# Ledger of designs, part 81: designed miniproteins, single chains, continued (3)

Each design is a single chain, and the fold is of that chain. pLDDT is the mean over its residues in the fold that is shown.

## One batch from the design tools (miniprotein)

Design m10993
Fold by ESMFold2-Fast:
Structure m10993 (fold): chain A 95 residues (1-95)
Amino acid sequence: GAKELLEKAAEAVKKGDFEKAKELIEKATELAKENPSKEAVEKALEVAELAAKAGDKEILELALEVLKTILKYTEENIPFYIGAVLRAIGLLLDL
C-alpha cells in the first residue's frame, strides 16, 4: 500500500536518490486515495522531515500532497491528519 511505498521513498531520500523518491511518492499518492491510513500519514511525515533536512523542496511538496490526499479521502482521525498537513507546511515554509 501507500505506507510501503513511502517507507521505500524515505530510504531513497536518505541515500540521496531523489528521482526514485519522487516516483515512489507519486505512486503512494495514487494508492492513498484507495486506502487512507494513519500509518501512511506517519510515513509521509517522515519523508517530509527527511526532505526538509536535505533541503529538497520538491520532495517535501510531494509528501505534503500525499498528506492532503489522505485528509481528502479519510472519514476518521481528521484532527491527526490536519495536524500532519500543518506540520509539513511548517517544514516547507522553513526552507
Scores: mean pLDDT 82

Design m10994
Fold by ESMFold2-Fast:
Structure m10994 (fold): chain A 68 residues (1-68)
Amino acid sequence: MEMVSLKEFGEKVDEIIREAQAQGKTLAAVRIIELAEKAYEYALKNNGLIEKAYAEKVLAEMRELAEA
């Protein structure tokens, strides 16, 4: 199973949050942060690694929130 580090995942999350905030989407940014917290909690149970498929799914949901 392909894994992604918390660092790489976090960097992508930060980019999405900055994009949402730059567009004035404050509520979307808050929801993205909540999704990130849940993903981080999950990763901590797996030595700080996230399955690539799970990371991609969460990032896609964050992108949808930023675009809405």
Scores: mean pLDDT 80

Design m10995
Fold by ESMFold2-Fast:
Structure m10995 (fold): chain A 87 residues (1-87)
Amino acid sequence: MEEERRKALEERIEQEVEDAFVLMVSAINKLDIERAKKKSKEEIEKILQDTRDFYERLIAQSSPEVQARLRKILEETEKKFEEILKK
């Protein structure tokens, strides 16, 4: 009775924390993209590589559900960096 309620609440809190974490990571990533726009091509390439390395580490340490979301953010980020590099 009380244990089942606690378990359901804990599962909901965990999901909300994971959602908030993914949103925060996405926001940091957006800031990195804006920072890259002000840099030379060489610095942009370094920021992109550092971003890839950071996300690969996070993906390796995350749950399968969070891994899928982080991979999507990384893919979208790489596309935005490619657009900046085309300039």
Scores: mean pLDDT 71

Design m10996
Fold by ESMFold2-Fast:
Structure m10996 (fold): chain A 61 residues (1-61)
Amino acid sequence: SGEELIKKGEELKKNNSPVSELIEMAQELAKKALESKDPEMKKKLLEKATELIEEVMKKSS
């Protein structure tokens, strides 16, 4: 869910200052998904946010 992606981003920011910009972008997309009434738009925004979080996790490993 979008709320879980936002929480994951906050957790990652605590330990990964160099990639904080990507984390913030993912959190903004997740927030937009939570605010969206359109199921299709919500799905696309969540998918993009998830992709960015996965990229951060790969770079920080």
Scores: mean pLDDT 75

Design m10997
Fold by ESMFold2-Fast:
Structure m10997 (fold): chain A 120 residues (1-120)
Amino acid sequence: SITVTESGGGTVKEGGSVTLSAKISGDYENLVSVSWIGEGPGIGGRSIASISGDGKKVGYADSVKGRATISLDKAKKTAYLNLSDLKVEDTATYYGLAFSLVDGVLRMTAGEGTKLTVVP
């Protein structure tokens, strides 16, 4: 009963920055965490950043440490991923994966993704 809508992709020059957004709708009170994954030739469906549903715990993949920031705006029910110093290898469709706990069962929900193309 959670839905996710990703946005913020587009075409960006190498060395630039982008902010991706994942809007969480529905039963937000059941939200455990949000993870961002990228699926593309250089990133392969790997989790790149995560944040807990209370916004207090964050994690980053080594490939993006120092150039990624994840945040959660609880009032807007939106998780943000800021990526700086973009590489061509960051070209991917990015998904916000919402993990929710319903009746003791962990569910994962994603939207349709947002496409980022990084050009030289």
Scores: mean pLDDT 86

Design m10998
Fold by ESMFold2-Fast:
Structure m10998 (fold): chain A 64 residues (1-64)
Amino acid sequence: SIVELAKEIAKAAEAGDLKKAKELAEKLMRLSQQDIEATRKALEELRDDSIASSALKEAIEYAE
């Protein structure tokens, strides 16, 4: 799901695996474009997870 993918991006970034983080971010971008409402709900769910919420916000802005 969008939430799980955002958390995986955060973990990859923290581990320094920039290639994996980029591939996951591209996948997140495609998913966020398919369902705007699900993406909005995911942002609310990730509100207290600053790294994962930032990853999702970046994916949305990059997709735009």
Scores: mean pLDDT 73

Design m10999
Fold by ESMFold2-Fast:
Structure m10999 (fold): chain A 71 residues (1-71)
Amino acid sequence: QLEKDLADMDKVNALTQKAVDAARAGNIEEAERYLKELKDYAEKNFDPETAKQIVAMAEKLVADAVARRAA
């Protein structure tokens, strides 16, 4: 269980990083694709409350990256 949960978190972190990197580069379409993949992955592999927190954090990080680029 714990090993699987750790691997699932590694996947979440990788998708979040890709979404943020895409947003920082100005690739908003790619950032949105990674966020959708992250949401689908989180909903399948975590409880609803944890999935909601994962998605919210990733969305905030992407939004912050977009805002900094727009400035």
Scores: mean pLDDT 81

Design m11000
Fold by ESMFold2-Fast:
Structure m11000 (fold): chain A 66 residues (1-66)
Amino acid sequence: SKEEALKKGEEYYEKGLEYFAAGKYEEARRYFEKAAEYYREAGDLEKALEAEINAGIADIIIGVEK
């Protein structure tokens, strides 16, 4: 359901923030990417965009250009 997808998005987003705060940017990026997928499935495009922005910030920090 969309409600289940929203809940999953929130769980993954929270874990992404925890990894980001711990300096684990590769893990943070993956969790934010997964959060964005669930938020899109739920139709919450604002939260999906927020998760995508945070994934992008993590990706820049780890210096991944390839």
Scores: mean pLDDT 86

Design m11001
Fold by ESMFold2-Fast:
Structure m11001 (fold): chain A 73 residues (1-73)
Amino acid sequence: SMEAEELARRAAELSREAGRALEEGDKQKAIEYAQKAIEYAEKAIRLATSSSALGRALAALGDAKEILEQAKK
């Protein structure tokens, strides 16, 4: 669905922003962006009716969770 694809795209963008914040040493910002990315990715997964949308959402979820764990130490 269009909604799932849009949510997956936003999750990927937030995940990249979280990664950049982590690289800059801003752990608080990295956590905030990663948590938002996880929320959007989880919504995208629930709404996904195509393998493409589901795949992108799962990738964004994985990236965001990894960044969140690294930001927490």
Scores: mean pLDDT 86

Design m11002
Fold by ESMFold2-Fast:
Structure m11002 (fold): chain A 77 residues (1-77)
Amino acid sequence: VDELIKEAEKLLEEAKKAFENGDYKKAIELYEEAIKKYEEVLKLGQQGKVSEEVAEKARENLYEASANLTLAEAKLK
């Protein structure tokens, strides 16, 4: 679980850097991967395998990634 969270956080950070560099296609790919990892963390939280604090942070980061994914997609118009 801890490894999954670290992977998700790394993907989110890399997605933000790609977005800042104007590489919106790369940012989209990285945000989508981060979202998948956070969704898995939330699923584990529903099974009681993750603390409420960790699940809350994952939900917050999932919303941030989803919002930024939408912005990156808008840049590719």
Scores: mean pLDDT 83

Design m11003
Fold by ESMFold2-Fast:
Structure m11003 (fold): chain A 64 residues (1-64)
Amino acid sequence: SAEERRKRILKLIAEILNIIGDKIDLELKLKKGEISEEEYKEKMKELDEELEKLRAELRALPDV
């Protein structure tokens, strides 16, 4: 239904925004010296992979 599609889109957008927020937080922690450059790179890679999966899922949603 259109309502289920809308809810799914909103959920995916919220998840994407949360990951973007996590990426910003990691950059701030790196600048503050709270995490190592190695830890930053590893965590950022994981977030980028998750973000790409969510973006692909959003693109694959059928039009109503």
Scores: mean pLDDT 83

Design m11004
Fold by ESMFold2-Fast:
Structure m11004 (fold): chain A 84 residues (1-84)
Amino acid sequence: AREKEQKIAKEIEELLKKFKESDKEEAEKLKEEILKKLREYADWVIEEAIKENPISEEKRKEIEEKREKELKEVEELLEKELEE
């Protein structure tokens, strides 16, 4: 678990560094890739948590709503950086 978490964090960090160094067209493609990686990571964390402690459908919806809100905030931050 920790090893996979560290690997994904490093991949996202490398993508963010490349995003900052890239031209506008390449940066937009990297934004999509970063968001995809973050969504895949969030999905994996939720699935692992459910495997250890099965949760109610209501609690799962709350976790999914929080995840979507956090992903939207990251998307807005990346989009704002592209506009500057």
Scores: mean pLDDT 75

Design m11005
Fold by ESMFold2-Fast:
Structure m11005 (fold): chain A 56 residues (1-56)
Amino acid sequence: MLVRAIRDVFGGLEKPVLIPKGTILEVLEELDEDQWLCRCNGKELVVNKSDLEEVP
């Protein structure tokens, strides 16, 4: 499933990574009710679900 960042977000498993608004990410796994594990440019990062929208 593809999602788009609706604002600039900070994510990353080991180090903070800035994800600019409008970035497309692939959802790999739902970690909890508020956070998804996503992939962007070959990197995995945790992003808040509220900062993302589904791309149809």
Scores: mean pLDDT 76

Design m11006
Fold by ESMFold2-Fast:
Structure m11006 (fold): chain A 60 residues (1-60)
Amino acid sequence: MTLEDRTRGMVRNIASLKASDDPESQEIAEDNFDGYVKLLGLSEKEKEELRKEIERLAKE
């Protein structure tokens, strides 16, 4: 998988967790997001773009 493919899968997974009404899932989503941002070495700009995409997908 390319880096883009991995990022897309991660975003969808986190968005699914954020779409849940379960507080534990919401917490896991934030932890996973922060972990992936650090793992991939994303800039602040890229982090904000992914966060917006995650929020958009969670409201589907």
Scores: mean pLDDT 74

Design m11007
Fold by ESMFold2-Fast:
Structure m11007 (fold): chain A 62 residues (1-62)
Amino acid sequence: GLVLARAVAPVPDTGGDSLALLPGDLVELLEEVDEENWLARSLTTGRTGLVPKSALEVLEET
């Protein structure tokens, strides 16, 4: 199933590979890139990018 997470903090568009999020946005977790970041896909925009782990609350697999 999908591994979902919810943004608990705003993620700004810093350019590059970052994925901008607003609090409450849902993302699909694709890969753990490093100790600090997930590769995720926004369920709102369909875009993929890097999101800080500290900005996400991991939900249960659906």
Scores: mean pLDDT 78

Design m11008
Fold by ESMFold2-Fast:
Structure m11008 (fold): chain A 92 residues (1-92)
Amino acid sequence: SAMAELVERSEQFAAAAQLVARYLEKNNETGPRFFDAKELREVIEWAEKEGADKETLEKARKAAEELEEKGEGLHVERRDGRLGAGAFQPPR
């Protein structure tokens, strides 16, 4: 169902954001950050080496695949925790 697909997508992007949040904390980075699919895969590879669980890694990889297919990126914003494909709109 469309609802189940939205929930699954939300879980995939939540997993990606969890890994990104740990990566930023490890590097002492602050503020909103944009990650393209390539940068997100680098974060996932780092997290795998750091012992992140397999389910979280698989969900995050699915998020990276969707971002690459759509030509979109993951925007991590501290205020709302908003995540997902299309979260970043470049200014005209």
Scores: mean pLDDT 72

Design m11009
Fold by ESMFold2-Fast:
Structure m11009 (fold): chain A 56 residues (1-56)
Amino acid sequence: AYVVTEKGASVLSALAGAKAGEVLTPEQQERIARAAGAETPQEALDNLVKQGYVEK
């Protein structure tokens, strides 16, 4: 599961209501993908992991 990091909390809280230590729901993943202009939610998640905003 993709868990929001402290670093990701400020960004993802504003975009999708996610907080540090919470698992991203499918609805939050879709919202983040749309905001990022990603083709799929998986592409957006891969980018968030790369940036340290979420952990697997």
Scores: mean pLDDT 79

Design m11010
Fold by ESMFold2-Fast:
Structure m11010 (fold): chain A 93 residues (1-93)
Amino acid sequence: MEISPELLKELEEEAKELEPLLEEAQKLVEKWDEERKEELRKELEELSKLPLEEQIKALREKKAEAEKAGDEATAKLYEVLLKQLELKKKAEA
């Protein structure tokens, strides 16, 4: 078995812990204007075409750029998405 039962249980627990963070990030995005929401949607569509490891790298870079720009809300959103992709990578390994 590629994934131990203990690791699988830990992944499920981590996924549940991410739900509140994802809800908080979604509420922040809802407060954005429509133009910003469209830009984010386009960026996520483009990222979804990349391999998982490249998506993780790209999100890490985008988070750093958002932090430098003082865009705390965008940086937080990218952090939550990054954690989701890292969990997905662990589940697929």
Scores: mean pLDDT 73

Design m11011
Fold by ESMFold2-Fast:
Structure m11011 (fold): chain A 89 residues (1-89)
Amino acid sequence: MELDITKGIVEIALAVAIVAAENQGKRDLARFLRETLEKVLEYLDNKDFDKAIEILREAAKRAREMGDEETAQILENVAKLVEELKKKL
């Protein structure tokens, strides 16, 4: 249950970030976020929480380098959520 809820929150948070990037014409960021979402969900399904956290933090760094601090904060908050899930399991 906790994993399913966390996956749902991750999907919604990144979907919102992707839509925001697309609406702002940030095509490279939107594509990168879609690829990041796919990888994060794959790692979560395999219960590889450390890799999920790592890729989310790397994605946050890249979003900042692309000039999107709001997206970077979303990705960092999602990484913290996965870290909290790992502590409960």
Scores: mean pLDDT 83

Design m11012
Fold by ESMFold2-Fast:
Structure m11012 (fold): chain A 84 residues (1-84)
Amino acid sequence: SKEDKIKQIAAYAARAAFYGDENDLKKAVELAKEMGLSDEEIEKITQLVKEARERAKGKSDEERRNIVMELFKKVEEILKKAVE
């Protein structure tokens, strides 16, 4: 379903921010493009991931989880708004 794809993309974005794995970010971008998101919407998501990654640097695991959970929700909201 579209909702499952949205959650999958948000999960890849969250993983990219938490672990710093560039491949997770690339997967999020590829899936977002397949869903028909604009380049501007994709750039907004990638910027949010990079900002969350920087905010998470030097933080405790608990603070990093909170940052990443907020990122997940923000990405999910962008995707829901973009897809009808």
Scores: mean pLDDT 86

Design m11013
Fold by ESMFold2-Fast:
Structure m11013 (fold): chain A 72 residues (1-72)
Amino acid sequence: MIRRIGELTGLSPATVSRLIREAGVSTATALRAITARAELEGRPISREEAETIFRAMAQGKEAGAARRAELA
């Protein structure tokens, strides 16, 4: 996931990983942060690419974060 987002946006995998962690449980916040960073680096993300990234993050976060939240 992280590596693929880096390939699509031109951002380093480390930057993508950090932005996703900082967004916590909010996939929408992570997507906004990644999109804004890509735009600053001169590579704006298309709507289709953004939807692909959102879906990939939602699947990964839902499986992990939702399970952890339910155990709390």
Scores: mean pLDDT 68

Design m11014
Fold by ESMFold2-Fast:
Order: structure tokens, then sequence, then C-alpha cells
Structure m11014 (fold): chain A 70 residues (1-70)
């Protein structure tokens, strides 16, 4: 599914640079724009299931907010 494709894309970016929250946030925002906020929520659930910490997810959320504000 597109949701799983975006989750794998984010996980790959995280493996390449786990501190590049901006890049991860850009991919997540792209998914939200294409698939809607419910799909973005499901992607976050997949990231938690795959071992991404709540601390990391909070940092990603801050970058998503910054990107939405431009």
Amino acid sequence: SKIEEYAEKILKAYEEDPNDYKKIAEILLEAEKELGPRAAGRILDILRERGVSDETLEKIDKEVIKLKLK
C-alpha cells in the first residue's frame, strides 16, 4: 500500500541519518498531502511498531509544524 511505501521510505531515511528530523518530516508531510491525515497517523503507528522512539517522533512532529508554517 502507499502507506507502507511511505513508512519504508521514512525508515530508510532514518537508518541513513537518524537525526535528520527535517527530511523525515518532509516525507511524512508529503504522505499527509497525498493520502490525508489518517494515513499520516497510520504511518506514525508503523514507525512506533518498528522501534522509533516517542522522543524521536516528537522531534519529527515539531519539524512538520515548522514546515506547515513555512
Scores: mean pLDDT 84

Design m11015
Fold by ESMFold2-Fast:
Structure m11015 (fold): chain A 66 residues (1-66)
Amino acid sequence: MDPLYEKATEYLRQGKYEEAGEYFIEWLKKADVSDPLVRLVARIVAQELRKHGYDELADEILALVA
């Protein structure tokens, strides 16, 4: 399992949305963004971040998967 993805999901579970978003962005930079599963995860994470008021991080994640 990718360490960046593991850290990101742990921060998300802890309600540390800013740190979670930062680690997801770093993971996405290394991930295959053409993979439908990667794109699905990015959309789910972006929606969760936006729900909690982290609109800029959500927009950055969505921009990485276009």
Scores: mean pLDDT 84

Design m11016
Fold by ESMFold2-Fast:
Structure m11016 (fold): chain A 100 residues (1-100)
Amino acid sequence: SSLLEYIKKNEKSIKEAAEALTRFLRLADADPSLTPEQKRQLVALVMGAYAALIEGDFDTALELVEQARELAKQAGMSPEALEALDRFIELVKKAKEEAK
């Protein structure tokens, strides 16, 4: 039950992280400049980052979301999309600090 204890302790931050990624995915889905392949890659990276966060694997969460941010930037996504990923990065860094 260590995973459930971690999730319960970090419920607010996990919820805010999910909201940030949901906002990003809505912006990615609505972006007509993204190819279906780019959309699939971004979904895979952000869902992987979220899975890593809920498991307490902060380093993997940061690696995957930073890859998503670089791909989103290279694809020309809006500042609002990049800000959503930056919010997720902020929440992961905060959770990592509080876990020490």
Scores: mean pLDDT 86

Design m11017
Fold by ESMFold2-Fast:
Structure m11017 (fold): chain A 84 residues (1-84)
Amino acid sequence: SLEDQAKEVGKEISELAKKYNIPGEVVQEIVVKAFAENLSIEEIKELILEKVPDLPESAAEELARKIKRYVELGQKILEQLKAS
């Protein structure tokens, strides 16, 4: 299900955040902004690096891709709920 996919991606995001010592509040703020403003992967990566400037570029890109996937799954779930 979309819900199961979102849960798995959310878990992967949490694991990456723990690996790089990124506070959960920072990740949540980025996810909320990415959802609200429909940010691209590149824009999400730039936002991550603004908040965590010491993060390796490759880690920022990986996290940005996972956040984008999580946001897209959330949008699809919301669309399904609206359609009943």
Scores: mean pLDDT 85

Design m11018
Fold by ESMFold2-Fast:
Structure m11018 (fold): chain A 72 residues (1-72)
Amino acid sequence: SEQFEADVLRAIAEIIRAIADILHKNGVITEEQKEQIDKLVDEAIRAAESGDLETAERLVKEAIQKLNEAIK
């Protein structure tokens, strides 16, 4: 169901946020990198809540890409 897909995308987005928080607290990523990831996560959650699942998935993928780039 679309509701299940939205719930999964929101859960993934929140996991990405939690990872970014842990990495920032341990000095692995900068505050700017954390803010960029948090912004993409917030946008993904809003898209999922509005039922725009294609946009939510794209934004989740962009957040993962930013996280990977930040780690190197």
Scores: mean pLDDT 88

Design m11019
Fold by ESMFold2-Fast:
Structure m11019 (fold): chain A 73 residues (1-73)
Amino acid sequence: TQAQLDELSAQYRAAVAAALASTDPATVARLLARAGDLVVQGILLLDPSNTEIAAQARALVDQFARERVAELA
């Protein structure tokens, strides 16, 4: 539903904002992992058959998380 998408979008924005505000690698990794989970949930909520797109989106978020954590080390 639109309400579920709005909730996922709000949680995603909050997780990303908190990750970008943090200088703790462990906190950044946890928050970006959550952001990745929320992106997958949103994609599959819109179309459950978009498993390949969901996997690609998760891989991109995970790559960004690794790069951001490396910057803080």
Scores: mean pLDDT 85

Design m11020
Fold by ESMFold2-Fast:
Structure m11020 (fold): chain A 68 residues (1-68)
Amino acid sequence: SEAVLEAARFFARHVNPDGLVLPAGEAEALAARHPVVREAVEVIREVRPDLSEEEHLRLAAVAYRLYA
């Protein structure tokens, strides 16, 4: 949804991924199940190419959980 993608852009700019706690494998599972989480990863990668793939996944998963 647009709300998840807007949240992903906001999180990329303003949220430290180190402050986000998710169970192991949850972000990967959400990305596998939900195309919008994969889209959010791409949005975050574009805004924050300096972050790792794991950090992109964490930010995307949290945006999905809060705004989907």
Scores: mean pLDDT 83

Design m11022
Fold by ESMFold2-Fast:
Structure m11022 (fold): chain A 68 residues (1-68)
Amino acid sequence: DEELEALAEELQKKFGLSPGEARLVALSVLNAQKFENKELAAENLKKGVIEKFKNPELGEYVAEVVLS
């Protein structure tokens, strides 16, 4: 999936995630965009990403992408 790979590459470049981590985060973002309540999905993903990676900037970024 070209959209998944493009987002994963951006996450690697901006936040230094490994290829596997970036692909999992990218997949989670794309799935959250399809959720009926995008605001709730974005908040939940943001919290999970911050807890896992200890990176608030990454959390803000993924929430913004979900809400786009």
Scores: mean pLDDT 84

Design m11023
Fold by ESMFold2-Fast:
Structure m11023 (fold): chain A 86 residues (1-86)
Amino acid sequence: SSMDEELIKKAEELYKKGLELASQGKYEEAIELYEKAIELYKKVSKYSKKLAEIYRAIAVIYDRLKDYEKAEKYLEISEELLKKVE
């Protein structure tokens, strides 16, 4: 549907901007944009692989911040999402 396409486009733009902020070391701002992208992708049922990719990106940031508990949590979410994509 056109609504799904608009949600996907907005989510992709948020994810791309998050990646740019993360490359600049703006980790908290990057995570906020990743979380917004996740909320939009969750409204579209077929995006489990993309959700897994974004959760892994969040895990990488938390690892860099030495928040290993959050890094492990987000990595586990990513791995579980990938198991459901066949």
Scores: mean pLDDT 85

Design m11024
Fold by ESMFold2-Fast:
Structure m11024 (fold): chain A 117 residues (1-117)
Amino acid sequence: SIQLVESGGGTVAEGGSVTLTAKYTGDLDSVVKMGWFRQAPGEPLKFVASISKDGKKKEYAEEVKGRATISLDNAAKTLTLDLSNLKKEDTATYYQWALLSNGTLVFGEGTQLTVTG
């Protein structure tokens, strides 16, 4: 019942910053938490960040800790990931996800970030 649409990817220089945005529609009543995964070419899907439905609990993967900020605006129905001091290793397709109370993960279609040096 939830739909996820990501934007804000593209080509960015090393050392730069990017804001990835995901709009969501539908009911948050079944949602436990939301976040971001990423997948680099030829690599497994990796956790990036998560935020609880009330916005109070945030978690970050070690490789982005101190460079990433996740935020949830329930009024605007927007999940945002700010990522700074970009590295070539940040090149990936970034997927918004929602974890439902029944244990199901729902993904968006993804937004591609390419970091060039």
Scores: mean pLDDT 85

Design m11025
Fold by ESMFold2-Fast:
Structure m11025 (fold): chain A 68 residues (1-68)
Amino acid sequence: GFEEGVEAAAAPLRELAAEARAAGAEDLAAAIEARLRELIETVGVTLEDFRRAAAEARAELAAARAAA
C-alpha cells in the first residue's frame, strides 16, 4: 500500500543520513532527516518526490566527501 511504498521510498534517505553522520557530516545528516520529515508530513507528496530527495541527498553527500 501507500504506507509500505512510503517506507520503501524513505529507506534510502535514512541510509544517506546515517552515512553522512558516519562520515562526520552532522549538519548534512540533520538536513537529510529534516527533508525526510517534511516529505512525510507534506500533503500531496508522491513516491517520486522521495526518489528525487534521495538523489539530491546522494549528490550532496558525494560533494561533502570530495570537499573533506
Scores: mean pLDDT 78

Design m11026
Fold by ESMFold2-Fast:
Structure m11026 (fold): chain A 67 residues (1-67)
Amino acid sequence: SIDTLQSQSSRSQNNSNLYQSQSDSLYQQGVDTGDQQLLDQGQNYQRLSDGLQGSSNNLQSQYNSLS
């Protein structure tokens, strides 16, 4: 249903926001400490956030087209 698309979009957006927060935190810690592993983890979470944001946008577009 179109409600399912909206729910999936919202879930992907929430997960994107969570990973963005993790990315920001890990990246800041890596910069502050000079820990390359924290910088790398921050970058990985940024990629996950970006992917989920894209998925959320796609699902929202599908919902809007059907609504």
Scores: mean pLDDT 84

Design m11027
Fold by ESMFold2-Fast:
Structure m11027 (fold): chain A 94 residues (1-94)
Amino acid sequence: SKELERKAAVTLAAASIAVVGLELEHPDDPLVREARKLVQEAIRYFNEGKYDEAAKKLEEAARLLRQSGTPGARAVADIVEEAAKLLKKLAEEK
């Protein structure tokens, strides 16, 4: 649905803003830096219509954020994980 596609795009944008903000506040955390790279790769896949590949990259980013002891990382992981779930639903649509 176009509604699901819009919701996925907005949530992915929110995840991108959140992870970039977290990296700016905690630039020395390698897990946050790697998670940001994975979110950027997921955005590339999303723009190519490769929703399953995008979701897998977001799931890996959320895993790294949850391993991080950085304040705010778990909240950002929740947003990233929500984006991954929406992309999986979008991939299942015809």
Scores: mean pLDDT 89

Design m11028
Fold by ESMFold2-Fast:
Structure m11028 (fold): chain A 55 residues (1-55)
Amino acid sequence: MLEKLSEEERKGVLSGLEALLTGDEVTRRVVRAELQRHYGMSDEEIEELVAELAK
């Protein structure tokens, strides 16, 4: 998944995933929606990447 993104897009995705780990509920909702809309990520893909990042 991340391997198909540019360096700029990967940084955006990683920042979003970090916000999902540390942000409040409103921030998490907005970021999750943007990852789905802009990068075509499924809920499952987002959850797996967040779990990997939290490691």
Scores: mean pLDDT 73

Design m11029
Fold by ESMFold2-Fast:
Structure m11029 (fold): chain A 62 residues (1-62)
Amino acid sequence: SELEKQLEEARKRLDELQRELDALVAENPRPDDEIQRVEAEIISLAVEITILKREIEKLEKE
């Protein structure tokens, strides 16, 4: 289904952003602006994943 594809893509993007965040935090000097941007994207994707999971669950129960 389209929702399942969107969920899979969002999870892959989240994994990529988490790896990017780990690399940024390890840098010296630490790029605080870039870290804040990546953290904001991670939060946004986590919300989207939660919404997609709820939508899929509703469809499976009907």
Scores: mean pLDDT 82

